# Designed miniproteins, single chains, continued (4), part 113

Each design is a single chain, and the fold is of that chain. pLDDT is the mean over its residues in the fold that is shown.

## One batch from the design tools (miniprotein)

Design m15918
Fold by ESMFold2-Fast:
Structure m15918 (fold): chain A 71 residues (1-71)
Amino acid sequence: MKEKIELLKKGAEEAEAQRDQVTADANRKSKELTPEEAAKYRAEANARVQELTDIADRLKKGAEKLEEQLK
């Protein structure tokens, strides 16, 4: 049980790290683009950030549910 909770937490941390990397990359790359292209690129990056946030939230909720079963 504890091992499964740890794996879910690690998966959530990985998704959050990827989200932060996507945000950093978008901020860097948008400086090299025209304002119109930068806006479009940021919109695509925001969609990916939302996807990774949803994955992290799902994994955290799974870990939380398993932790509650141990109380």
Scores: mean pLDDT 81

Design m15919
Fold by ESMFold2-Fast:
Structure m15919 (fold): chain A 91 residues (1-91)
Amino acid sequence: MAEEVMEEAKKLREAIKRVYEAAARVLEEAGLTGDSPLEEALRVLRERLETPEVEAAVRILEILARTGEDEEEVLEAMRESLEIVKEAEKK
């Protein structure tokens, strides 16, 4: 049902938001902005793997960078990303 998919997507968005907020702080401290190239952002985040949330953000961004713009592939990548966030929270 669409409602179940929407609930899963909502939980994923909330989890990813926390992960990206942690990554955004690291990027801001390095002088990068939202307009910076993804490759440069990933390089900086890999250098600053200080928390499980930042490590999760790197893995999520790598998956999304490989997925492209296809809606089904993006949703599948987001589900994989949620598992990465869950694993990071357990540590």
Scores: mean pLDDT 64

Design m15920
Fold by ESMFold2-Fast:
Structure m15920 (fold): chain A 79 residues (1-79)
Amino acid sequence: SREEELRRWLEESEELLRKTHSPEVIARMRRLSEELNEAIRRGDRLIEAGADPQAVRDELSRLATGLVDAYEREVRRAA
């Protein structure tokens, strides 16, 4: 589908950016990604334990926004 094609194009673009950026930049972005993944796993455990799902999702959204902003900043530098 068009949506799947766009998603693959974005993934390929991200790989190209990773190849052109410094190891320090790549390491920072990996740390943000690892932090988000750990937060997702922690959030799932908290929801299972009875935490408010909306509060957990709001926190995850904030972290995801930070990762996207960091990515966009690096894309702008590459242009």
Scores: mean pLDDT 68

Design m15921
Fold by ESMFold2-Fast:
Structure m15921 (fold): chain A 66 residues (1-66)
Amino acid sequence: SEKELEYLLKLADYAIEKDTPLARSVFLATVETAPLELQEKIIAYLESQGREDLAAEVRAVLEKKR
């Protein structure tokens, strides 16, 4: 849903801004539970923000899940 995407985008911004292991861990755990379509949108957003490292971690989480 739009509200879920907004929440994930805010959490992505938080992880980018804080750039701490804890913020990154919380973000990744939340994205892992999201629908695939939202996960792909978050990956695209992270790439647009120059955070290829976070985008790669999201892809790794998706691989581990299923």
Scores: mean pLDDT 79

Design m15922
Fold by ESMFold2-Fast:
Structure m15922 (fold): chain A 83 residues (1-83)
Amino acid sequence: TDSLVEEALRLVGRGDELERQGRELEKRGDLEEAARKYLESSREYDRASELLREAGPEYEGLAETFRRKGEELRKRAEELLEK
């Protein structure tokens, strides 16, 4: 359980870094590359959410937070690819 939570938080850290890279690329106008980084970030958050659910029902709220974060990043990537 603790190991799953620790792994999930490492994935969140990777997701945060990928989102940061995506935002920098978006600011520079590299929209397609920014979208790719946002999609990579969303996958890290999705995996973290899965691990938190596996860890136990006490982590469901945190898992839902990261699931929604992944959804937001996917939506942003779609919006950028439409430009």
Scores: mean pLDDT 88

Design m15923
Fold by ESMFold2-Fast:
Structure m15923 (fold): chain A 62 residues (1-62)
Amino acid sequence: SEMEKKKEEAIKKAIEAAKELQKLHPNETIVTYALVDEETVVVVTVEGDEVKVEIVSREEFI
């Protein structure tokens, strides 16, 4: 669906950004986010080899 595709694209974008930042700051906790739409945000946390992906509503992010 349209929504699922947007979520997948946002997750990919946030992970790619986190991986790039991790190259500059090895062994540090990196947090990135990307908008799925006006109401949905993807948050990616990377620490060493661990990757955590969370999807949260805009209401929780403001």
Scores: mean pLDDT 78

Design m15924
Fold by ESMFold2-Fast:
Structure m15924 (fold): chain A 97 residues (1-97)
Amino acid sequence: MEKLKEKVREAVADLERLAAELAPLPPEEARARLREAAVRHAEEIKKLMEELKDQKSLEAFEEGKRTAAEVLGADERDQEIYGFFAVAGAVEEEEAA
């Protein structure tokens, strides 16, 4: 759990920093660059969850991905981003409890 929490926190901090750096750019370009970074973080987080056999986090990731696909019609890339945010939310909730 601790390794996943640290990795998620690092990924969120990186995305927040990147968002601030991209703020002066046109919205479409800023969003595209943020999506690329978010997808990279999602892939790393998913790999870590699989290596750790963290079933709860993997279920949260798949739930977020499924919701994005079924409810929002999100493409494969956006599905991974929603999966990542679902895991980030679950990690914060567990840390607060």
Scores: mean pLDDT 77

Design m15925
Fold by ESMFold2-Fast:
Structure m15925 (fold): chain A 85 residues (1-85)
Amino acid sequence: MSDEEIKKEVYELIKRAMELLLEAGDLMYSDPERARRLVEEALEVVDEAMKLADQLPVGSPARDQAYLTYGRVLHLREHLDLLEK
């Protein structure tokens, strides 16, 4: 794959992960079980984005954005874990 094809795929995966996170955030108090499943899907999607982004040069905006999105997924997962007690 070319760097441009990798960037395109990384941004599409980031977009998908963010859509899942937004839906999970909306559901976290009304349907925490569904919110958790959406966060798990977002984690899988962002993990794939990070694996692709690791093929890009250090300092690539796409690579940085993939890792920032991973942090956002982890943050929401931690909030859901606190609600399940």
Scores: mean pLDDT 84

Design m15926
Fold by ESMFold2-Fast:
Structure m15926 (fold): chain A 79 residues (1-79)
Amino acid sequence: SARDLLAEALSRLTDLQRRVLAAQRAGRLTPEQQAYLFQAQDHYAAAVAAYRAGDDAALEAHVRKTLEYIDKAEAELEA
């Protein structure tokens, strides 16, 4: 459901935000990690707006982009 997609995106975005904060505190945050986090946040906000507007196609597209940028940021964090 739309709520499940948003909940998954929010959960993963929250985890990424915590990992980016930890990287920043360790002095290892890169410009790429920060840029990917900002892109994920922007697409998540757009997904929420689409959900409120009842635009399922835009919601799915923005959730997909949110998860894509989270994956890119996580790869750069190299756990």
Scores: mean pLDDT 87

Design m15927
Fold by ESMFold2-Fast:
Structure m15927 (fold): chain A 83 residues (1-83)
Amino acid sequence: APGLLALAEKLEELGLTEAAEEVRRLIEEGRYDEAFVVALEAAVESGQALVATFEDDGEQVTLRIAPTEENLEKARKLLELNS
C-alpha cells in the first residue's frame, strides 16, 4: 500500500483534502481498489496529473496517474471484476 499512501499525500498537497482523507480511510478498511478509483476520480475532476514519489524496497519509485476518463473507466472495470 505505499503507492496508495503516496497518492493520498499528493492529493493533500494539491488541496484535494477530502479526496485524500477518503483514500486514507479506504486503505485503513483494506479497500485498495476503491481507494485507487477515488484518487483517479479526483485527478480527472481536478484536471491534474497525480505524480507521487515513494520508497519501495530501498528504491525510489514514481507513480503518475494521467487524469483521463479512459483510465478511470479501466479502473472501474477492474473494481467490478474484483467485486
Scores: mean pLDDT 76

Design m15928
Fold by ESMFold2-Fast:
Structure m15928 (fold): chain A 95 residues (1-95)
Amino acid sequence: SEIEQLYQEFVQLAREIGDLFLQFLEAIQNRDIARARELLAQIQSLLAKMQEIRQQLKALGAPQEVLDRVDSSIATIQSGIDALQAELAKLEAES
């Protein structure tokens, strides 16, 4: 179904964000500000795509359990991005 396809795309985007989070932490450890900025921009772009999928799933009448999982994942990623932004700001202040 279209709902199943969108949910699988959502799960793949979440995994890609996870990989980028690890790369971001490596960039911070290496004090590579330019790389960290690029990775943060990529993470934000993927989150925007996840939010778009969330709206599409809601419009298609996806089960509440699916919407709850999607909303929880988005909230967790948003919280993670806030933490990454704080780490980048600290590194930039030291440079």
Scores: mean pLDDT 91

Design m15929
Fold by ESMFold2-Fast:
Structure m15929 (fold): chain A 93 residues (1-93)
Amino acid sequence: SEKAYEAILEAGRKAQEMAEQGVPKKEIAEEVLRIISEKLGVPFPLSEEDIREIARLAAPVLKEKYPEHSEEELEEGIIKALESLKKALETEL
């Protein structure tokens, strides 16, 4: 799905901008998940089911751009990245 890919791409661009400005990782994680949530119309900060569906929809588009990776590797990579961002939000330290 182009929409899922574009949401991830937009969130990634914003994350890079914030990182260059020295914004803390927790605040970057919050903004990234917020952008994806708003663009795809799913509840913040994304359920496990939403993360899996987003990865499933985005992986075929990423496979076209990164043919050296399997679609399964790309899907798993997206899942792990989004779950890592959620964990950063849950960390009070």
Scores: mean pLDDT 81

Design m15930
Fold by ESMFold2-Fast:
Structure m15930 (fold): chain A 61 residues (1-61)
Amino acid sequence: SETLARIEAVLDAHADVLTPEERAQILENIRKVLESGYITGDEAIRAAELAVRHLAAKRAA
């Protein structure tokens, strides 16, 4: 879907910060919540951005 492609683009833009396992885990978690219908595509994209920021902050500490 277009939403999943945008989420993958967010994760790929931060490939230098993410391990392949972390990328796969974030994508899988967001995909599950998106498929449940509880969130919108824009909320799913925001969730991906927040997950990346959280991991970046963890590495900076």
Scores: mean pLDDT 80

Design m15931
Fold by ESMFold2-Fast:
Formats: structure tokens, sequence, C-alpha cells
Structure m15931 (fold): chain A 91 residues (1-91)
């Protein structure tokens, strides 16, 4: 399932960064809470990310889009627009 793949990627990235087991558990709990309001399509897009920064950006944008009532198509367009501007200052 997409949710399980997102959580597995978060675990792998946390291990790569050398987080403690306690820090990993706290992070996974926070991510699970953020994923609860997302659609399967948004979860698949998040699960497709390979870097911590891309995963975090995609997750943050998905949560924000859900709170604004945006469709999955509008979320995808927003994500593509943000990624297409390499000259934009990092948030």
Amino acid sequence: AARERVLAKVRALADERGLSEEEKEALLRRVEEQLAGLTDEQLELIAAQDSVSDLQLTLDLAVWAQQQGLSTAEFRELLEAVRADPSAPAP
C-alpha cells in the first residue's frame, strides 16, 4: 500500500541520517498523523520520492493542498510548478 511505502521510505531516510530509534518512532508517528487526511493518489506521489527534501516538500504540499480543499490534479500541478523553478529560493 502507498501509506506503507511512504513509512518505509521515511524509516530508510531516518536510518541514513543516523536518527536514534526514539527519534525514528517520533518521526513515523508524526508522518502517520499527516498521512491520515491524504488521498491514495497523493500517497503514491509522496511514495515516489527518493530524497528526504523531496519527500518532505511533497508531504508538506500534499497536507497544505488537502487543508485548502485542492483536488489531486491541482496538487500535482502545484508540485510540478514548485519543482520546475530551480532559481526559486529554498523555503
Scores: mean pLDDT 72

Design m15932
Fold by ESMFold2-Fast:
Structure m15932 (fold): chain A 55 residues (1-55)
Amino acid sequence: MLSEFERLVEAIVDAILAGDAAGAQKLVRELREKFPDVSEAELAEAVARALAARA
């Protein structure tokens, strides 16, 4: 099962692939609000892994 964090990462990736820059930015802000302890590098790594899995 995916955690709430992983579900938000997947939603960000979906928005990126759909070309929805505004939607992606909104989801990133929501993730940072829900997970303030997650570093910028950790978030970037999670998004990069999810994108790679779809390539």
Scores: mean pLDDT 80

Design m15933
Fold by ESMFold2-Fast:
Structure m15933 (fold): chain A 77 residues (1-77)
Amino acid sequence: SDEDWKLMEEALKQFGLSYEAQLNSDSETSRKYAERAAELVRKIKDKKLRQGLADGLAVTADFLGHTTLAEAMRKAL
């Protein structure tokens, strides 16, 4: 749906902001953006889209060494 698409776009934006904060050693800001990204993923009504996005972003965060973000994405399910 158009709403699920907008939630996905905003979740990706918050994911990027969390990663940027982590690169700047701002762990508190990184965690807040990670939590926001997870909340947006949880609001996606299409279960397959929600699962695929959460899993894909968790794997990406793990490869980037961003454990807090990966945990937040897994908890979004």
Scores: mean pLDDT 83

Design m15934
Fold by ESMFold2-Fast:
Structure m15934 (fold): chain A 83 residues (1-83)
Amino acid sequence: MGDAERGKELYEELGMTDTFGKDGEGRAGAPNLSVPGSFPKVLSREEIFEMLRNGYGMIPALEGKLTDQEIEDLVAYLETLMK
């Protein structure tokens, strides 16, 4: 299970606040993470993990830049934005 606090730190360190906004509200080329029914709410945890690992839209591929555990931490943080 991922650590959402570490995931928030990684979200900020990767500049994802510039892509998705501070609350995951989204920007051009990125999904709105804070809207009910949008990414990641409509995706399984495993699908979110693979999208982050392989890249999605404006998100560069994190494979080789982050460990699988760090990607899981980021997934846990993204899940909190949809709760």
Scores: mean pLDDT 62

Design m15935
Fold by ESMFold2-Fast:
Structure m15935 (fold): chain A 63 residues (1-63)
Amino acid sequence: SPLEEAEELVARYRELLAAAKSEEERQAILDDFAREMQRILSQVSDPEVRRRIERLALELLTS
C-alpha cells in the first residue's frame, strides 16, 4: 500500500540521515526523499491516507 511504502521510505531515509557526515550529503538525502515521497503521494487519491503520509514526512523533517 502507499502508506506502507511511505513508512518504509521514512525508515530508510531516517537511517541515511543518521549516517550523513556533511551538510551537503544531508541535503542530497533530503532532496531524494522529497522526490520519492512526491512519487508515492502522486499515487494516492484518498485524503485520509494522504494526510497520514504527509505527517510521516513532517516527522522525519522535524526530527
Scores: mean pLDDT 83

Design m15936
Fold by ESMFold2-Fast:
Structure m15936 (fold): chain A 91 residues (1-91)
Amino acid sequence: AEELKKKGEELIKEGERLIEEGERLREEGERELEEGMRLLRAAKTREETARAVGRVMRGLGLIVEGELLIKAGEKKIKKGEELLKEAEKLE
């Protein structure tokens, strides 16, 4: 009972941390994407265009990574909540 409760609480804490990290990466990615698109519109040279595209690609990558971390965190929270319910049934 106590072991299941502890495992459930640990999974919920891990899931919450993954969601926080994922949200932070998504926000960073959105800022990089917006800045990259701004630079792309202002680009006058091939080199400026390449740098702007690089920022856009980085921003998109961070958004995708953030979304994956959020989903992983949500899965861990759900599993932790299931373990807590099982612990309650035993006691």
Scores: mean pLDDT 87

Design m15937
Fold by ESMFold2-Fast:
Structure m15937 (fold): chain A 107 residues (1-107)
Amino acid sequence: MIIRGPKPKIIIIAGSVDESLAIKEIERAISEGARVILVEEEFVRKSPKIAEFLISLESKYPKIFARVVRRGEYKDLEPIEVPKNALFITDDLTKAQKILTYYETKF
């Protein structure tokens, strides 16, 4: 599932999603000005191409904020409403919403 707001600023990737589709959607959002990427740790573990892609993005965009979020950091948080400036790439919307709560409370 992909939930995309106009001109997203924040990208959240969680659950089980096609790796190539995720990369394509992230590149598009970054081209539109997105600079915050939050990725579920389990997704990174299962998707070696995503890890390499994130490293390449940090080299190309020095102001990019990329963070791997661990289950313990979000599992007990309250899910928040999807903001208009976010891109969600996920098969578990509640998990992605909890990861966004982690970002908004921590940073």
Scores: mean pLDDT 79

Design m15938
Fold by ESMFold2-Fast:
Structure m15938 (fold): chain A 120 residues (1-120)
Amino acid sequence: REEVEALLEEFRKKAEEMIKKIKEALLKKDIEKAKELLEELIEEADRVAQQIISLSPLELRQEIADAFIEMTNEIEEIVNEAIEKLKEGKLTEEDVEKIEAEMLEVVDRMVERIRALLAS
């Protein structure tokens, strides 16, 4: 359980760093880099999910997997919507700040959900 908490904290820090890089790519109008960074974030989330699942009670494994899947789906949707706005020339710096905040909230919600599941 202490190992799971360490994995969640390391993932949260890495996700924050990757989200900042996605923000930078969007500000630079680098669609290809934003997509690449999104894929890297999803791959990292899957790696951490597999590690946490392996350390978790059998009864909780599906709920933990679902929490990670919901998080990655929401982040992918947020980034793809930002890319579409960018293609239309409608993405503002204020939009990019909101997108960073929304992605961080999605990550934090997943972390808190897994903590709640494992605290029971």
Scores: mean pLDDT 88

Design m15939
Fold by ESMFold2-Fast:
Structure m15939 (fold): chain A 80 residues (1-80)
Amino acid sequence: AKEIEEILIKHVEDIAKKSKSVEEFKKLVLEYLDSLSKSLPPEAQEIVKKTKEEIEKSKSKEEILEIFKKGLKEVSEVLA
């Protein structure tokens, strides 16, 4: 549901505000994605894996947030 995506995005935005550095934000988002992926089917896990790879390469909190939003949308589309 779109409401669940909004809740997850807000959670990551809150982490961004509380994180003291891009590296801390990156670490916390990657840990969060690992937690989420454990309950997902293989098709959605592959999207999470690609999302994590893109986040690892990112250089700003804004890039990480954009990649996370894109990944969530792709996961939702596969699960629908």
Scores: mean pLDDT 81

Design m15940
Fold by ESMFold2-Fast:
Structure m15940 (fold): chain A 79 residues (1-79)
Amino acid sequence: SLSDLAFELVGALVAGDLDRALALWEQIRDDPAALHVLRQLVALSEKPGALEAFDAMLAARDRAQALAALRRLSELLRG
């Protein structure tokens, strides 16, 4: 399911695989259920700034903005 891809996206972010993270984000970004799962996983990380980075991904108007937000979230999730 698309919600299962949200778990794969978090795995890609933790691994620093931004190409895979962007491809997975493009698949789930319009699915409310997958976005809900992703938000919960980001919140459970308890990393300061992670939810703000997630909100920046939702607000992204183009691929470059989405990639910048994914990179920030990846850095925050990795420590």
Scores: mean pLDDT 87

Design m15941
Fold by ESMFold2-Fast:
Formats: C-alpha cells, sequence, structure tokens
Structure m15941 (fold): chain A 96 residues (1-96)
C-alpha cells in the first residue's frame, strides 16, 4: 500500500542518515590526531546532519534518501579525504 511504501521510505531515509552520522563520527575520531583541520570539517558536517536528524521525520527522510542516492560518491570522497590526511601525517612523521 501507499502507506506501507511511505513508512518504508521514511525508515530507509532515517537509517541512511544514521549510518552517515556514524561514519562521520568514526572518520572525525580517526582524524582528531592525524589532521585536526579535517576533524573540524567532519565535525561541522556531523553537526549539520544531526540537526536534520533532530528535525521533522519528513526532513530526516528527505536528507537520508538524498544521501542514499549519492552514497557511493559521498563515502568514496570521505574515505579518500581520510586516506590522504593519514598518508600526509605518515609522510610528516617519516621526514622528522
Amino acid sequence: SMAEELQKRQAEGEATLDEMIALLEQSRARMAEADPGVAKEFQARLDALRAMRAGSPQAAMDAGLSLKHNWEKITQELEDRVAEAEAAARAARAAA
């Protein structure tokens, strides 16, 4: 039914948003020592997503479904950013 489909989309959106929040929390924690600047960038994104999650169910669903549509791109960009920062930190330590 349409009601079941809407409930399913709401659940999917909220779950996706919660998954992205968890991923950003982990990425921020990894960057806290390696690159405090990147950690601050991730904290700002985390704060924005948490605000969307704390909003209306509709806003959380819309945000989560938008993230789901671009999931592969967004998660790849986050992992690349973390990898680049970690590589730079290792190179700096090796040069010292």
Scores: mean pLDDT 86

Design m15942
Fold by ESMFold2-Fast:
Structure m15942 (fold): chain A 65 residues (1-65)
Amino acid sequence: TQTEDVEVVGVGEDAEQARAALDETLARLRAATPGGTLTVTSVREETLADGRVRVTATVRVTRPA
């Protein structure tokens, strides 16, 4: 069994689009981790200098050995 913490990022023109991008990336990560467990441990949202929104999630990934 392998456990690691990874950051997943979604960026959009607003918070809704950034969250949608994050959800899409998380769905791909789940699909790429068959038999594993993904736990979101934290989520933070920030506004970038150009007015776009970035949402960052820290995800604990446990994979079969």
Scores: mean pLDDT 82

Design m15943
Fold by ESMFold2-Fast:
Structure m15943 (fold): chain A 76 residues (1-76)
Amino acid sequence: MLTEKERRVLLALQRKPEGAGMTVDELAKETGISKEEAEEAVRRLVERGLVHYDEATGTYRLASPEEIRKVLEEEK
């Protein structure tokens, strides 16, 4: 199951338009957690396949709804 910090990061990313991403600094600001906590949360979400990192823009974005469903089904 997701931690509270991971849930906050996912909710922040869900508020962005599909395909739009956020930097770690933007995620920390939007969620009210520290930059270090935001970095840990996005790293774990990328490891789970719920979030993708775009090296070209330096941003993290929400995985597709289909990818999210698959990951959540595996955790049941």
Scores: mean pLDDT 75

Design m15944
Fold by ESMFold2-Fast:
Structure m15944 (fold): chain A 66 residues (1-66)
Amino acid sequence: EEEFLEKVRKDIREALEKMGYSKEAADKIADTVVEAMRKGKSYEEIVEEIQKLMKELGIKKNPFIG
């Protein structure tokens, strides 16, 4: 349900912001997770998507600074 997905998005964003991620990075990661859940991906697949995105963000160096 949409209400549950919004809670998950908020929880992920809050956790990432507390770890020092920018609001933009936290929003992008949270949106990626919520979209994967909406598409019916398994928990394991969702975790892999998060790990891939975080690795990409680290490799790209400041992906949100233009």
Scores: mean pLDDT 69

Design m15945
Fold by ESMFold2-Fast:
Structure m15945 (fold): chain A 86 residues (1-86)
Amino acid sequence: AEELVEKAVELLKEAAELDPSRRDTLQGMAEAAKNALRHPDGAERLRVLAEGFEELAKTSPNPEVQELLRKAADYLRKAAEELEAA
């Protein structure tokens, strides 16, 4: 789960470099994903964040940012599955 969250965070950093106007939002989402790993409801939190990434992707004007956010969402869903399997 931690490795998958780290991959998602790297994609969010890349998205923030492409769209600096969203940097604070993306940084907040990255911190929320890391914090989810420390909570007993972490899997649910990661799924909610993944949905948020997909909605943000739909509203982003940059196609590269859209793709990065969708990939980050996929990594968070996989991390949630691993947390529930453990």
Scores: mean pLDDT 80

Design m15946
Fold by ESMFold2-Fast:
Structure m15946 (fold): chain A 105 residues (1-105)
Amino acid sequence: SNETEELIQKVRQATDEVLAMMHDMYLLGFPEEVISKRAADLLETRFQEILTWAQSKGLTKAAELIEDYKGKVIDVILDDSLSIDQKIARIGALTKELEEGLQKI
């Protein structure tokens, strides 16, 4: 549906924004703790906006997938055992899984 395509586009835009910010901050020499905190805050803000939109459209299964994805990505961002590069790679993999799941609805 048009709404599912729009949702996938919103997910891509939000994830690209978070990953670009993490990469740019890392290259600029920000402390990993600062990068992780800002990434978690930005992801929470963007995905709550997407979740609210999906719920307003009655996309219940999509909202469930997005909520699960958000929790998994926050766990990755806050995992102090992972480097920033490892966090970026895992977030990319989780985003691909979400997009594939959304396409099946």
Scores: mean pLDDT 88

Design m15947
Fold by ESMFold2-Fast:
Structure m15947 (fold): chain A 73 residues (1-73)
Amino acid sequence: MAEFAARAARVAAEGSGGKITYEQAMDLAQALADAGYATPEAAKRVGELARKNGGYLDIDTAARAFAEAAEEG
């Protein structure tokens, strides 16, 4: 679960020049919550982390944030 979320975040960031935007992070977090791999609260935390970092997450930060969100689901 967590490894799947981390991999999905890495792929999204690589496709976006090494960064995942706030919008991409929220879309991915919502997809994981809809699939039952995260809670809505965990999805909100990922979005807040992206906002705190200037509206984006780099590959490593995105991978960790999504893995942590999946573990809290």
Scores: mean pLDDT 75

Design m15948
Fold by ESMFold2-Fast:
Formats: sequence, structure tokens, C-alpha cells
Structure m15948 (fold): chain A 79 residues (1-79)
Amino acid sequence: SNAELAARTAQLEARRAQLDEWVAKGKENIEKAFKEGNLKQAEAIADGLRRMAESDPENREEGIAAVDKAYEEAKKKYK
């Protein structure tokens, strides 16, 4: 039904928004870890975010890609 499709779309969008917020905050923490020379902390934060992304099968692939991109951008910024 149209109502079920609308509800599903809203749930998907809400989960993407939540993941995007976690990735954005995670990126700031990863950048701080790289700036401080703490590679282990940067990796641990990224791994935690990947596990969160893995918990949502519908957003998993995009979520993991977003986390990996955030990690590489943070690493590149402080390399």
C-alpha cells in the first residue's frame, strides 16, 4: 500500500540521517585522534562506526562506504 511504502521510506531516511550524524561526529573524533598521533583510537572509532552501519542491512553498503570515506578524508587531512 502507498501508506506502507511511505512509512518504509521515512524509516530508511531516518536511519540514513542517524548514520550520517554518527559518521560526521565520528569523523571529528577520528580527525582529533590523527592530529594527536593516536592511530589506534582513530581505527577503533572507525571500526565502531562500521559495526553500527552493519546493523542496518538496507543501509549497510552505503553506511560502510561513508565510514571508510570519512576515515580516509580524516587521515589525508592530517597526513
Scores: mean pLDDT 80

Design m15949
Fold by ESMFold2-Fast:
Structure m15949 (fold): chain A 81 residues (1-81)
Amino acid sequence: SAALEEELARLEARLREAEARLAEALAAGDRAAAAEALREIAELLKEIAKLKAELEGKEELIPAMIKKIEEELARALAALA
C-alpha cells in the first residue's frame, strides 16, 4: 500500500541520518556514540526488513533477516571494543 511505502521511505531517511551520526562518531573517536548509532541502525534495519517482507508477501523470512541484522550488530560492536 502507499501508506506502507511512505513509512518505508521515512524509515530509510532515518537510517541515512543514523548512518551519518555513526560516521561523525567514528571520525571523533567517540566509541560510545558509535555504539549507540550502530544499535539505532540495527533497529531501523529490522523495521525496514519487516515492512519490505510485508510488502513482498514474504513475512516468513523476517526471523532470518532479524537474526542476520543482530549478528552483524554484534560483530560491529565487538570491532569497536
Scores: mean pLDDT 89

Design m15950
Fold by ESMFold2-Fast:
Structure m15950 (fold): chain A 99 residues (1-99)
Amino acid sequence: MDLFERFDYARELAEKVRERVLPYVSPETASLIAFFAYLHALDGEKSLDELLREAIATVARLLAKMGINPELYQKAADAARQGRIDEALKLLNEAEEKS
């Protein structure tokens, strides 16, 4: 795969991640998760489920580290790492409502 084909593929995967999370979280958070999914997709061949787990966990950890509802975002990161994507997305939504 050339560099441009990899960028296009990563962009398509990131958009699928955004569509998957958008029903649960704000458009801003969905875009942030999609951005990290794009970066993770550029770093190697990953499934959509792997990108969802990694991107959600990365965003949740970042927000927890910044001191924004750290308990809820840490729980969201833990749920994502364990593959409990729907639980992680619900926890992200709860944390956003309280932020």
Scores: mean pLDDT 82

Design m15951
Fold by ESMFold2-Fast:
Structure m15951 (fold): chain A 87 residues (1-87)
Amino acid sequence: SENELYGRLATHELSLLADVEVVIEEGVSPEAAGAVVRVAAQMIAEGKTVAEIAAALKETAARLGLEARVEGDPASPVPRRITLRPG
């Protein structure tokens, strides 16, 4: 499906910046997922901490009707996992 293709492309793009697992669950809009992933990619590229990334993604996801979970050491510049699901 278009949603699966877009989710895979967004996940791949983010993974090229850092060793981070990205999970995009069913029911997530490809456009909304892409917007959240782009914010994550930019913040990772800027060396923001996991705590800062988690706060920004939670706000961005909420505005788009999604929930974002970011896992990792809060002081690390690289998350271990980012999960996007319907809000």
Scores: mean pLDDT 79

Design m15952
Fold by ESMFold2-Fast:
Structure m15952 (fold): chain A 72 residues (1-72)
Amino acid sequence: DDEKFLQVLSSLPPEVRATAGAAYASALSGDDQQLQQLEQELQQMRDQGQLSESQYNAVLSYVQSVQQQVRS
């Protein structure tokens, strides 16, 4: 649900929001290599305290669900 994802994005700092949005776009386009890199960047941002564990998990779950739909 795009509305739930937008709610999660609105809770993120601007610098993290850009990376999360790019990950979503990569999942939609089927760019697995770029998506993997962006997922690693999100993990580093989480490790640096730029987003919470719950925010990280919400973004990752949504992005991965989109990736699975595109592949199917």
Scores: mean pLDDT 79

